Designed miniproteins, single chains, continued (3). Designs and how they scored, part 12

Each design is a single chain, and the fold is of that chain. pLDDT is the mean over its residues in the fold that is shown.

## One batch from the design tools (miniprotein)

Design m8403
Fold by ESMFold2-Fast:
Structure m8403 (fold): chain A 84 residues (1-84)
Amino acid sequence: SAREKAEEALAAAEEAAAALKAGDYEGAAALAARAFELGREAVREATTAEEAALGAAAALAGVGLAIEAALKLGVPPSEVPGLE
């Protein structure tokens, strides 16, 4: 369900944040991308405003974590997707 995808996306975002804190920037980037993808899919499949809000929150967290991981890996901001 959309809610289950949103919960999986939030879990992936938490794992991405933990990986960033541990200095695993490649792992953090992969987990952040997963959180964004699952969060977007949850929003797309949402049947309630609450399901959509959870999915959107997970997707936004994924984007932020992915940007931070990319910057730690030396990727310029102009080359990070969604940083316009």
Scores: mean pLDDT 79

Design m8404
Fold by ESMFold2-Fast:
Structure m8404 (fold): chain A 80 residues (1-80)
Amino acid sequence: MNRQQRIEKREKADELLKEGKEEEAAKLYREVADASLREAKAAGATQAALDALRLEAERLEKEGHTAVAEALRELVREYE
């Protein structure tokens, strides 16, 4: 998944969240985050990417998007 594809999937995930389709949004958020973590690992920036993802999960949980936040936290645990 290249940068453009990640942007397009993230925009679709944001659209799904606005529609209340949180489970579908969580799947797309996880796909985008996983692709970004793979790219960060190749660039030697894994820890910074994991920290950023933890902060995003915390923000999403505070906004009430618990399913998305949990999907992102599970992904972080897989990389540790």
Scores: mean pLDDT 82

Design m8405
Fold by ESMFold2-Fast:
Structure m8405 (fold): chain A 59 residues (1-59)
Amino acid sequence: MDLSEREKRVLELAEQGLSDREIAEILGISTGTVRRLRRRAIEREIDEGIALIEKAVSK
């Protein structure tokens, strides 16, 4: 998985039920940055999931 450390931390905090605002305060970044990092992390995980499924289905 090629997610950055910040993208992973944002996802971990979101899984704990924290809002984008709370995550921003914990990490010392803006809420806009949190939303951007979440979007990139989700897109990367979707791409990785699709690649894994394609590899499994090909066999």
Scores: mean pLDDT 72

Design m8406
Fold by ESMFold2-Fast:
Structure m8406 (fold): chain A 98 residues (1-98)
Amino acid sequence: SAAAALAAAALALGAAGVALGLAGLGLAGGEAAALAGSFAERAAELGGKGNPLALAAGRAAVVAGETALRNATNVEGVAKGIAGALAGIGAVILAGGK
């Protein structure tokens, strides 16, 4: 549903905000992104019980966080990845496509 897609987008955006906040506290960007991914996955599990879009967004955030951790300094890359996922969800909603 459109509401489920918006909930997933909100969780992914929240994860990006947490990553930026943690980076501001002096944590390494990759570690901050990995933590944000874990929070997004947990939030999707708790807030979107059985919601496949929320779970997919959480899993995508974890993968993005792990990728940023491997690249050591790529918080920007994680943020771009999350933004791209949000844009994709929005495009699907607007187009009405499956």
Scores: mean pLDDT 53

Design m8407
Fold by ESMFold2-Fast:
Structure m8407 (fold): chain A 81 residues (1-81)
Amino acid sequence: SKLEEALKLYENASEEEKLEAAKLVKDSVVKVVDAKNREEFLKGLAEVLKENSKDERELLLAIGYIASIDEEVAKELLKYY
Protein backbone atom coordinates (compact mmCIF):
# COMPACT_ATOMS: atom_id res chain seq x y z
CA SER A 1 0.00 0.00 0.00
CA LYS A 2 1.01 3.66 -0.35
CA LEU A 3 1.03 3.93 3.46
CA GLU A 4 3.49 1.02 3.79
CA GLU A 5 5.64 2.52 0.99
CA ALA A 6 5.74 5.94 2.71
CA LEU A 7 6.51 4.50 6.17
CA LYS A 8 9.27 2.21 4.84
CA LEU A 9 10.79 5.07 2.81
CA TYR A 10 10.87 7.28 5.95
CA GLU A 11 12.26 4.50 8.23
CA ASN A 12 15.14 3.85 5.77
CA ALA A 13 15.83 7.56 5.12
CA SER A 14 18.96 9.41 6.29
CA GLU A 15 18.87 11.51 9.48
CA GLU A 16 18.98 14.63 7.25
CA GLU A 17 15.99 13.47 5.15
CA LYS A 18 14.03 12.60 8.31
CA LEU A 19 14.71 16.07 9.75
CA GLU A 20 13.67 17.73 6.46
CA ALA A 21 10.44 15.66 6.41
CA ALA A 22 9.63 16.70 10.00
CA LYS A 23 10.33 20.36 9.15
CA LEU A 24 8.11 20.24 6.02
CA VAL A 25 5.24 18.78 8.10
CA LYS A 26 5.72 21.36 10.90
CA ASP A 27 5.81 24.29 8.43
CA SER A 28 2.74 22.90 6.60
CA VAL A 29 0.72 22.44 9.83
CA VAL A 30 1.39 26.11 10.72
CA LYS A 31 -0.26 27.14 7.41
CA VAL A 32 -3.51 25.25 8.25
CA VAL A 33 -3.87 25.93 12.03
CA ASP A 34 -6.95 28.14 11.35
CA ALA A 35 -8.94 25.18 9.90
CA LYS A 36 -12.45 25.05 11.45
CA ASN A 37 -12.74 21.25 11.63
CA ARG A 38 -10.74 18.01 11.19
CA GLU A 39 -11.80 17.48 7.55
CA GLU A 40 -10.78 21.04 6.53
CA PHE A 41 -7.48 20.60 8.44
CA LEU A 42 -6.61 17.28 6.73
CA LYS A 43 -7.61 18.48 3.25
CA GLY A 44 -5.63 21.72 3.70
CA LEU A 45 -2.60 19.86 5.08
CA ALA A 46 -2.68 17.41 2.13
CA GLU A 47 -2.72 20.31 -0.38
CA VAL A 48 0.03 22.32 1.39
CA LEU A 49 2.29 19.23 1.69
CA LYS A 50 1.88 18.46 -2.04
CA GLU A 51 2.38 22.13 -3.04
CA ASN A 52 5.58 22.46 -0.96
CA SER A 53 7.09 19.06 -1.85
CA LYS A 54 9.82 19.19 -4.52
CA ASP A 55 8.87 15.74 -5.83
CA GLU A 56 6.84 12.61 -4.97
CA ARG A 57 9.71 11.22 -2.85
CA GLU A 58 9.74 14.31 -0.58
CA LEU A 59 5.93 14.09 -0.23
CA LEU A 60 6.14 10.36 0.65
CA LEU A 61 8.86 11.10 3.24
CA ALA A 62 6.56 13.69 4.87
CA ILE A 63 3.64 11.20 4.89
CA GLY A 64 6.02 8.56 6.30
CA TYR A 65 7.00 10.92 9.12
CA ILE A 66 3.30 11.50 9.93
CA ALA A 67 2.68 7.71 9.79
CA SER A 68 5.51 7.16 12.33
CA ILE A 69 3.49 9.35 14.77
CA ASP A 70 -0.12 8.56 13.77
CA GLU A 71 -0.83 5.98 11.04
CA GLU A 72 -4.56 6.86 10.92
CA VAL A 73 -3.85 10.54 10.11
CA ALA A 74 -1.37 9.47 7.39
CA LYS A 75 -3.96 7.04 5.95
CA GLU A 76 -6.61 9.81 5.88
CA LEU A 77 -4.17 12.24 4.19
CA LEU A 78 -3.34 9.67 1.48
CA LYS A 79 -7.04 9.66 0.42
CA TYR A 80 -6.46 13.20 -0.99
CA TYR A 81 -3.73 11.95 -3.39
Scores: mean pLDDT 85

Design m8408
Fold by ESMFold2-Fast:
Structure m8408 (fold): chain A 60 residues (1-60)
Amino acid sequence: MEELRREIEALRRQIAAIDEEIQRNSSDVRKSAILYSARGILEAALSFLEELLRRREEEE
């Protein structure tokens, strides 16, 4: 559980970092498109891990 919470926190920080990279590369359409794709993948992973954590916390 502690490991899962740590992974969720790490993913949230990574998404925030990608958001900042998107802002810095807003004039580079191709780079922004790649960053948006990466962000989408991380958001999907985050949603999955948050659901797992929610279920584990409900079991406690």
Scores: mean pLDDT 79

Design m8409
Fold by ESMFold2-Fast:
Structure m8409 (fold): chain A 77 residues (1-77)
Amino acid sequence: MLTPEQQRLLADIVETLTKAYEEGKSKEEIRAEVAKVVDSHPLVTPEMKEEILKAIDEAESITEFVQKVKEILRKHA
């Protein structure tokens, strides 16, 4: 199970992704916005950041993205 800190990181990432989609940002801009969020979190290692950004490219939906990020966070817990 995710820790409270991991759940907060996931929530911040999801909110950023959702807001960027609502604003009509490109995939490149969405990746940049998510990268800013993960760079601001002390929990995130360079390896975790790489995997999270890859999940943006691979996920077909916000739900799938959330599942991929949960797996990344659990792997690094």
Scores: mean pLDDT 77

Design m8410
Fold by ESMFold2-Fast:
Structure m8410 (fold): chain A 63 residues (1-63)
Amino acid sequence: MELPPFRLLNHKKPKGKEALLLYLDEEGRVRGALIETSEFDEVRAKYEDPNGTPAVVLDIPEI
């Protein structure tokens, strides 16, 4: 158990080592989850739902 069903509001594919998924929980609080970029497509296939909670994915900048 890692993520609720979520609906991505952006179509950005993460490119760094990790990406940050921001989503709203059942109480309307913003939650964050770090996801390995290599596993992002699998996470989407498992948890992405058009009726899910709103979510956005952000790249973590590398320096």
Scores: mean pLDDT 74

Design m8411
Fold by ESMFold2-Fast:
Structure m8411 (fold): chain A 64 residues (1-64)
Amino acid sequence: MTPEQEAEEIRAWARELIDKAEKGQLSPEVGEAARKALEAVDRGDLVTAQAYLIQAAMIEAIEK
C-alpha cells in the first residue's frame, strides 16, 4: 500500500464517521476523533491520523 492510498483510505473512513456523527448516528466524541484524524492526514502525519481513527472506532464499539 502506498502512503497516498493509505491517506485516501483514512480520509474516506474519517469522513464516513464524521457524517454519521453529524446525523446523530454516532456520538460527538467519535466525530471529534475522526476530525482530528482528518487534520493529521492533511498535515502528512499518517501515524497520528491512524491512531485517532482507532480511538474513534474504539469509542463507537464501547457505545454499542
Scores: mean pLDDT 79

Design m8412
Fold by ESMFold2-Fast:
Structure m8412 (fold): chain A 70 residues (1-70)
Amino acid sequence: MVDEAIERLREAAKAGDYEGVSQAAAELLNAVPPEKRDEIVPYVRQAVEATRAGDVEAALKAIDELKKVI
């Protein structure tokens, strides 16, 4: 479940799909334990904001950092 959510997040970010990134981010937050949510929220926000700005490289870097804390 967590790995699938990260995969969806990456694909949405690569496509510049802001709505898809937001949906995948919500799915990921629901898939992680509540104690981990505060740790991943900053990276999730960075990925969403970078996608909104059209910065695919920054979005993917944020997703890579997010994966390190899960």
Scores: mean pLDDT 81

Design m8413
Fold by ESMFold2-Fast:
Structure m8413 (fold): chain A 84 residues (1-84)
Amino acid sequence: DLEKVEKIRELLKKAGEAYTAGDEETARQYIREFFKLLGYSDEEIEKLFATHSLEELLGIATREYRKLFDRETGEVISLEEAKK
């Protein structure tokens, strides 16, 4: 699912750029879309936003993104396998 992974990567990049620019609302929008593409429900996303700062959310998003790749080959692993 290369198209999905590429979109996830672009959303994370745009979220980080918006955060660095001080555009917190735009950063939050990109992070929400990122988690939706990872299979998070709207309820799970709202709970994350209610219990974490924007900086913490960006850290969580970066960690989740890294789980999509095999450490040795750099190849995309399935979202199901990444949760193990």
Scores: mean pLDDT 76

Design m8414
Fold by ESMFold2-Fast:
Structure m8414 (fold): chain A 86 residues (1-86)
Amino acid sequence: SEYLKKGIKALKEGKYEEAVEYFKKALEEEGEDNVEALLLLGEALYQLGKYEEAIEVYEKALSLDPDNRLAKLLLEKAKEALKKKA
């Protein structure tokens, strides 16, 4: 996916809002069940401090791949960040 590649580049450059938009477009183009795109979207949302949105995206990724250890770790990290923000 061209959008996935552009999103990864934006993420590496610290352009988190642009990364979110590209990953959303990748999910629209390749299907909303793309676990890699969901994890990358969650990371960009996390970097923006949008912890509740990141949690929702990570929970969706984990529902599609229940044994995904990275999704479990990222979900826990986002939940802990949300608790500290509250």
Scores: mean pLDDT 87

Design m8415
Fold by ESMFold2-Fast:
Structure m8415 (fold): chain A 56 residues (1-56)
Amino acid sequence: SLAEEAAAALGEEAYRRGLEAVRAGDLAGVLSLQGAAAALAGEEAGEALLAALKAA
């Protein structure tokens, strides 16, 4: 569905921006992106983004 495609694209963009925030030492930026992902795609999406950023 278009919603599933949009969620996937937004997840990729959030991950990219999250990696930039981690590299810059911007913890507030990382938490903001986690919160945005959770609000848009559910709590599990926010947790998955944070876990992926910790693994990088």
Scores: mean pLDDT 75

Design m8416
Fold by ESMFold2-Fast:
Structure m8416 (fold): chain A 68 residues (1-68)
Amino acid sequence: MEVEELGKKGDPAAVPYLAAKLTDKDLKVRVAAAKALGKIGEPARPVLEGALSDKDEEVRKAAEEALK
């Protein structure tokens, strides 16, 4: 179903939710948010570029991989 595939590949409605998770205090939550934003693709790109400046290398790495 197209709706399920959009949620996996590029649901833009998820971007604000995941952007909030990128500012979470839990490192694992921020890493998961960066990976999920990568699956959304181009609409998430500006938010992912912000994650490249995160204090933790794991979050920066996840954002770098997502921006490929």
Scores: mean pLDDT 73

Design m8417
Fold by ESMFold2-Fast:
Structure m8417 (fold): chain A 91 residues (1-91)
Amino acid sequence: MEEALAFARALRDALLAAGVDPAAALLAGVAAATAARLAAEGREEEVAELVAAAEAELRRLAEAGEISAEEAEALIAALRAGAAAGLEHGR
């Protein structure tokens, strides 16, 4: 749990350093941390639902022009990587 939260914070900070929108980066980081925790607990259905909801919101922000399409795809990739890391750690 603490490792997943530390990873999500490091991921958020790396995305912010890359010039990603702070609110979108925080959303992706919190979603990634939660997904990693749920995955480590074996709650794969809830991981899938959370990832889908966060991806939909990031794409909505891109469609609204609040972030770029490239920024949204980078955040979605980071979110998926966080969820996958949680699944591997839970094994």
Scores: mean pLDDT 71

Design m8418
Fold by ESMFold2-Fast:
Structure m8418 (fold): chain A 80 residues (1-80)
Amino acid sequence: AEEQALLEAVRQRDLEGAIAEVKEYYDPEFVENLVERYRKAIEEASKDPKKAEELRRQFDEEIGRLGRQVGAAKKAASLA
């Protein structure tokens, strides 16, 4: 029964690390506002577990997208 909570804690640690890396390259206020917006939406959807899970997936994908954009920008700068 606690397996789900443990997996969520691991995901949270990985997400925090990804957010910290994105904050190094992006405006911290932009990243913090993005995090808070998704956090609030997930809390509002807490009565619908499927919707809350979908919002968490979307948030993970958005942070991953920003991380890829950072990598692409660094690569583009190296190719110039």
Scores: mean pLDDT 70

Design m8419
Fold by ESMFold2-Fast:
Structure m8419 (fold): chain A 81 residues (1-81)
Amino acid sequence: SEIEELLERLERAVKEAKEGLERYKEAKAAGDAIGFTAGALVAVGALEEAKLLLEKLKKKGVTPELEPELLEVAKELGMKL
């Protein structure tokens, strides 16, 4: 179903955002400017896709929850979920 396809896409976006978040945090602690920037860009891109997918799912009566760590990155980067 379309809902199943959207949920699979959301799961991938959440995984990418978590990978970006982890790289962002590790690079920040290590003073790695390249890793910091790359991690931030991955996290931002994945969060934007997750937002779009959540809105599409909500229109179909489905409201999945995002993990708290994603909210922390969104807050630090000035993004709303």
Scores: mean pLDDT 79

Design m8420
Fold by ESMFold2-Fast:
Structure m8420 (fold): chain A 56 residues (1-56)
Amino acid sequence: SAELEAFRANVAQTLAEATAHVTLDPSTMEAVLARIDAALQAKLAAKEAERAAALG
């Protein structure tokens, strides 16, 4: 959905802005981003399944 896509983009931008001003452990940053991405992908997949069921 457009809302989830926009939210994902905003989260990525906010994290990029935060890391531009501080030095964070790369593995910690990668782990955080991976978990956020996985959660958003799971929600997107669930919404897609819901739409598919509604359409037929």
Scores: mean pLDDT 74

Design m8421
Fold by ESMFold2-Fast:
Structure m8421 (fold): chain A 71 residues (1-71)
Amino acid sequence: ASDEELIEAILEELKKLGVPEEILEELSKAKSVEDINRFGVRLHLEGRTELTEKIGEAIKKAREKLGLPLP
């Protein structure tokens, strides 16, 4: 799967988890999963650990949906 396809799948899973639209908009600018992971680390450092956990879960579910190996 392309990075674009994986990012779209991650955003869909994040929407299901109730992540705020402002976070979804910022993550939609990502060019790779590494960019999403860096944003998640930033959220953790800012005290938004729940959002970081949701991002990790969304990545896992998106990878499973696309038949990709787990990270």
Scores: mean pLDDT 79

Design m8422
Fold by ESMFold2-Fast:
Structure m8422 (fold): chain A 96 residues (1-96)
Amino acid sequence: GPTAGAATVTGTGADSITVSLTGDAPDDGATVAVARASATGPALGAGMAPRGGGTAVVTGLAAGATVEVVAAVASSESGPDTPLGTGATATATVAP
């Protein structure tokens, strides 16, 4: 079944973070990095990578903000903001 893996922050931009994702999404789905203001806060942005993982970029973030990044998997039915499951979290700070 679909499983979310790990998110590793590999870079930061002025309004973005670059995340390396692992996981196993459904055949029509994607691995997703979801950036939140806190572990329980609303999603500030999401970036998608291929089904089996890869590089995702989350854009539209505030310069200098610290965000929690959650690895997730999503199907075409669920969408990236309503994932089927979540895995490990990482903390990142967007470039100033």
Scores: mean pLDDT 72

Design m8423
Fold by ESMFold2-Fast:
Structure m8423 (fold): chain A 95 residues (1-95)
Amino acid sequence: HMLSIKLTPEQQKKADELYEKFRKEMEELVKKANEAIDNGDFETAEKYREELLKKASEYAKELIPYDVVRAFQVLAEGYDLYLEIKKKIKEKEKE
């Protein structure tokens, strides 16, 4: 019994392009959040943390018609980053 999902070349290309754009934008937001945490600017860090979740949701919606599995992957990745930044803020506040 086969569990393979067949994507068209156009769907695959669009999904790859959207995922690459997502990855780069997430890396930039994480960098800005970390810089804010290092500076003790937790309000700015919280704003970037919320932006991570918002961007993941936006990219997931764009990915649904091309690759639904990747849409769920970007949501999971965005949520993991959201939790990581939240943890760093709490740990830094204890110092």
Scores: mean pLDDT 82

Design m8424
Fold by ESMFold2-Fast:
Structure m8424 (fold): chain A 55 residues (1-55)
Amino acid sequence: MEEERAKIIEEIGKLIDEFNELVKNNAPQEEINKIAQELLKKLEELEKLAKKIEE
């Protein structure tokens, strides 16, 4: 679980960086939205893992 959590956090960090670069460079809104959706999914996965660890 800790290893999975670390991996998700790292993926979230990369997605945040990519999202910020896309926004800075005025990338197409569809690309920005795709990264935002992936970010939200990873955050939800992190939250579920945190709840299971507390179990």
Scores: mean pLDDT 78

Design m8425
Fold by ESMFold2-Fast:
Structure m8425 (fold): chain A 116 residues (1-116)
Amino acid sequence: MKVTVTVRRDGVTVTATADHPSLMEKARRFAELVAERLAPLAKEVGDLHVGIRIEGDEATIAVSFSQPLTPEQARRVAEALVEAAKEAGFKKIRVRSDQPELLEAARELGVEAELS
């Protein structure tokens, strides 16, 4: 049974779905950390939507933007996502995006990145 947590803060909406109820606290903590870390960037690029799928110790993060990111903005997003996941205790992270700059920045940080 899937559990969904939604966190909204300062133009950032994070929806985290966990494959088991026991992961709900971890999903909420991760969503809160992502929203807090991306809030400053949302003031520059407009409202952000982040979808997170959690399966055990693995997190898949899909990020949607209303406009193309600069390479600098993409790096800041990738760093925020990786730091938030590390603090929440995830061992494996995968980033999905239609933004090539974000995929490149995520790969430079050693995480898996795939085009959506």
Scores: mean pLDDT 82

Design m8426
Fold by ESMFold2-Fast:
Structure m8426 (fold): chain A 84 residues (1-84)
Amino acid sequence: SEKRLELEKKAIEELKKHPVVEDAVGFGDTGLAIVENEEGLRVAVPVKGMGFLLRAKPGATREQLEELARYAAEIADKANKEVE
């Protein structure tokens, strides 16, 4: 649906504004907000519906990934509630 694609795009644009984010993409109906750093460390938080995959900027620590994953989950949940 057009509304779903628009909400996904808006969520991606919002995620990309975060200072620790290098890139953000949609991750289908996976129900996961995933954040990865350059070393391949990943933090995943379950969400309802649309998932997102974020790459953190070089030098991001485990603690920064965990904080970013919580933030990404909040943005994802907001977008997913809007689809309903």
Scores: mean pLDDT 82

Design m8427
Fold by ESMFold2-Fast:
Structure m8427 (fold): chain A 73 residues (1-73)
Amino acid sequence: MIPPATPEEVAELRRQVDELYERAKKALEAGDKQTASNLSVALGMLGIAADVLGAPEVAAYAREKMKEIEKLL
């Protein structure tokens, strides 16, 4: 079993999720649906990476943020 991510690694991954989510929101507000769609895919990929790295709570958080963006597309 892959050891769980450290608290510092979890915090960094969560910060990356928040950054992508804010960029996606900004793109939606600007009417740039293509950029928002690309960023939602990036959120999904970050979720997979977080699961592999042993941060399942961040993975779930990334998937939730991805779905929020997809709902607004």
Scores: mean pLDDT 82

Design m8428
Fold by ESMFold2-Fast:
Structure m8428 (fold): chain A 87 residues (1-87)
Amino acid sequence: MTVEQRREMLVKLAEYLGAEEVAKKIREIEDEEKIEELIKIYMELFETKGVPVIEELIKAGASDEEIEKKAKEINREFLEEAVEKVE
């Protein structure tokens, strides 16, 4: 994937998560290195903080709907944090 293709995927992810301001900020990032750094920060947050929360919900017998809702909430927060760190 090109950096521009990865940027477009991040924008679509942010829009899907209801993070309209985050999607706008991602579109306005002109520096390709900042897009790569954003992806790195987001992935690190998801792996270190996101995956354990989702695993706990699965082990506790949460419904698919509860897991999806929580995943959307935490992924939105991680994108917001990643964007803030690269600005």
Scores: mean pLDDT 81

Design m8430
Fold by ESMFold2-Fast:
Structure m8430 (fold): chain A 85 residues (1-85)
Amino acid sequence: MMSKEEVIEEIEKLLKEIEKLIEKAEELVEKGKLEEALKILEEIDKILQKIAELMQKYEAPKELVDRLKELVARIQEVGERLAKL
């Protein structure tokens, strides 16, 4: 089983991956590429589920929890923009 340090590193990696995907989704929404943006949001959702499971199991540091909340807020903004297209 992964050490607590390895879990923290994995969560950080997944958070960075989500951040890049959010940036891509934001660009696709700006360009009006609805279907492509939806596919990126679906990939983000899968990664969010993995992060939530890891954080619940290993009691993640507040800094990582705060970063996740910030990214979730950005994902909601992307979803709202898509809903208005």
Scores: mean pLDDT 82

Design m8431
Fold by ESMFold2-Fast:
Structure m8431 (fold): chain A 98 residues (1-98)
Amino acid sequence: SMEEERQKKIEEALKNADKRFAELSRFADELGKLYQEDPEKAREALLKRIEEHPEYQIAVGAAGAAAMNPETRDELLDVAREALKNHELKKAEQEFES
């Protein structure tokens, strides 16, 4: 039963990471559009999102970088995806051990 409970927590963590990545990818697209019109406002929006969600600051930062540099968008979004995955897996492990 503990192995089954652990596997369920891992699967849910990965599902949560995928959901957060979809949201963050949309944020990057919106931020990129805003950056072309008003770079200062785009930076304010990025900093606000990091402040609101400090637990995945690395992922949000990578998405922000992707928004500001479209040539490396896919590579930076992959960094964001891995950061979200690592955070959710670590959280699931801590909650399982509690």
Scores: mean pLDDT 84

Design m8432
Fold by ESMFold2-Fast:
Structure m8432 (fold): chain A 77 residues (1-77)
Amino acid sequence: MKELEERQQRVLEELGRLLAQASPELREEALERLRRAQEEAGALVEAGGYSEEAELEAAELLLRAAEEVARELREAL
């Protein structure tokens, strides 16, 4: 969990900076992709009966989605 928590902190901080400098269109696109990832993560948790394993899998899915969005924003900016 420590490495996952550190990755979450880093990517959230980076996303905040990137979103602040992005155009309204890029922000909207990024937020839409994050929203879809949240829906997918929620479905995983629901299907897994809210188990710790499902929660961890959902957290990793959200983290990877956030990292991907941050990478694309870096490339676009």
Scores: mean pLDDT 80

Design m8433
Fold by ESMFold2-Fast:
Structure m8433 (fold): chain A 62 residues (1-62)
Amino acid sequence: SELEESIREGIAKLTDEDAELVALAVERALEVGGEEVAERVLEIARELGKPAIAAAVEAALA
């Protein structure tokens, strides 16, 4: 979907330095019921080989 492509492009631009900001953004999204989006971000981060970003999302989902 267009949303998935936009998320993928966004994650591809992220660096390891962005991991803390991503964790905070995911925690904020979960407060308003963003679990589906958080899981999608996690899968895309794994697909793109962004381990620091994937770990940040996993920590926020725990």
Scores: mean pLDDT 79

Design m8434
Fold by ESMFold2-Fast:
Order: sequence, then C-alpha cells, then structure tokens
Structure m8434 (fold): chain A 68 residues (1-68)
Amino acid sequence: NLEKAAQLLEELLKEHPDNADIYLALGRVYRELGQLEKALEYFRKALEIDPSNEEARRLLEQVEAELA
C-alpha cells in the first residue's frame, strides 16, 4: 500500500527532518502514486540536504521530464 508507505515515511520524517534518504523514499512513493509534483518537491528537498546524492538528482531530472 503506497499511501500507507507515504504516511509512515512522513511520520519518520518528523523525527528525522534532515534525513535526505527519507525525502528520497517519499519522492519515489509519490512518483509511483502518479503524484509527480509531490515527487518533484521531495527529490528537491533530498538534494538540498545532500547535494552529492546522484540518485536524487537523476530522479529529479526524470520527474521534471515527465512534467514537461
């Protein structure tokens, strides 16, 4: 259940607000849900926290292309 996964990750994010991996996981979940704008914002947040995260950058670019 992707909606439940998003809820659990959002709760985890409240305890660990600076964890780039949680933002990355939320971006992936929202992308699978077809919520591309939400996925985009979560990938941006992951990259703000960890600018060296190549996976977050790659996924951000892919979602941006999907929205174009």
Scores: mean pLDDT 85

Design m8435
Fold by ESMFold2-Fast:
Structure m8435 (fold): chain A 79 residues (1-79)
Amino acid sequence: MSKEELEIETLVALAEMILAIAKRIYDRSTPEQKKKIEPYLKKLEELVDKARQATSVEEAERYLKEIIETFKKIDELLK
C-alpha cells in the first residue's frame, strides 16, 4: 500500500466507526427520537459509501468532515 492509500483507508475506517456509533445511538433511542435521527443516519450511510470510493486524501477528509457535522446534528436532536 502507498502512504496515501493507507491514509485514505484510515480516514474511511474512522468514518465507519462514526456510523457504527450513530447506529448504536439510533438502536437505543425512543421511537420519536428514531424518526428524527433516521434522515441523518441515511445521510451518514451515503457519506460513508462516498468516503469508501475516495481516490485522494483530500476527498476522504472532505467526506469525513461532512460525516462529523452530520453526527453533531444527531447529538443536537437528542437534547
Scores: mean pLDDT 85

Design m8436
Fold by ESMFold2-Fast:
Structure m8436 (fold): chain A 61 residues (1-61)
Amino acid sequence: DLVRELAAELARIRADPDDVEAQGRLNRLINEALEREGPQSIEEAGAVVARLVAEARALLA
């Protein structure tokens, strides 16, 4: 589950903002989602990222 993996990496970064490995994994997961959804514009890509981050943050609440 992509959203659960994003939430786990966000939780790691929240606990340790200097966790470069967690930052790298977060970036990779977002890029994988963007490739899968194939946004046609920068605005569409931004909307996909915003949605995924919001869903992941909701899991941390």
Scores: mean pLDDT 81

Design m8437
Fold by ESMFold2-Fast:
Structure m8437 (fold): chain A 68 residues (1-68)
Amino acid sequence: SGRKYLEDVARSIYTATRTYALSEYEKNKDSPKAAEVARKARERMQQAADLYAEITGKEPEKVEIEEP
């Protein structure tokens, strides 16, 4: 089914975006740019979550980024 293919692709995109955003946040959390990096990570994860929900009709697993 084309729907199953799109759901698998959406999951892959979400997982990759989440991994990248969290990695960038973790690398910078003790730096003077921690707040800016955290904000950008939240924005990217929200965009990826919105795209995932639009394609699959399901909410992705919620991820928390600690406030600096």
Scores: mean pLDDT 76

Design m8438
Fold by ESMFold2-Fast:
Structure m8438 (fold): chain A 57 residues (1-57)
Amino acid sequence: SEIHKELLRAIGEILRAIGDIFEAELKGDEEALKKAEKELEEAKKRLKEIEKKIEEA
């Protein structure tokens, strides 16, 4: 279903953002860390929207 595809994409985005955070921390790159944290927050927002769609179905 389309909802399953959206869920998998959102999970993938979250995992990638977490990886980016760890890489930025290892490099001591504060700008990269800030960017990765924003990416994580956007991905979490999309996940919550998908959760609402599932709950309403």
Scores: mean pLDDT 83

Design m8439
Fold by ESMFold2-Fast:
Structure m8439 (fold): chain A 68 residues (1-68)
Amino acid sequence: SANQKMSDLLVKGIREGKPLELKFGDGTKIVGDLSNPSVATAAAIMLIGEEGKEAELKAGDEVVKGKA
């Protein structure tokens, strides 16, 4: 599922310290570096809290789109 792929990409991005861009269909956006625990935590909370909403998660050059 897109949710699983987003979770996998987030974990990979955290391990590799990748830049993050997380967007939702309503225009809500988180941008930061996944080496920062505050950014990683905020991204995880938003993906859980916005479950079922359209999202695009970019970590480095990798992108996953679909329902959070």
Scores: mean pLDDT 81

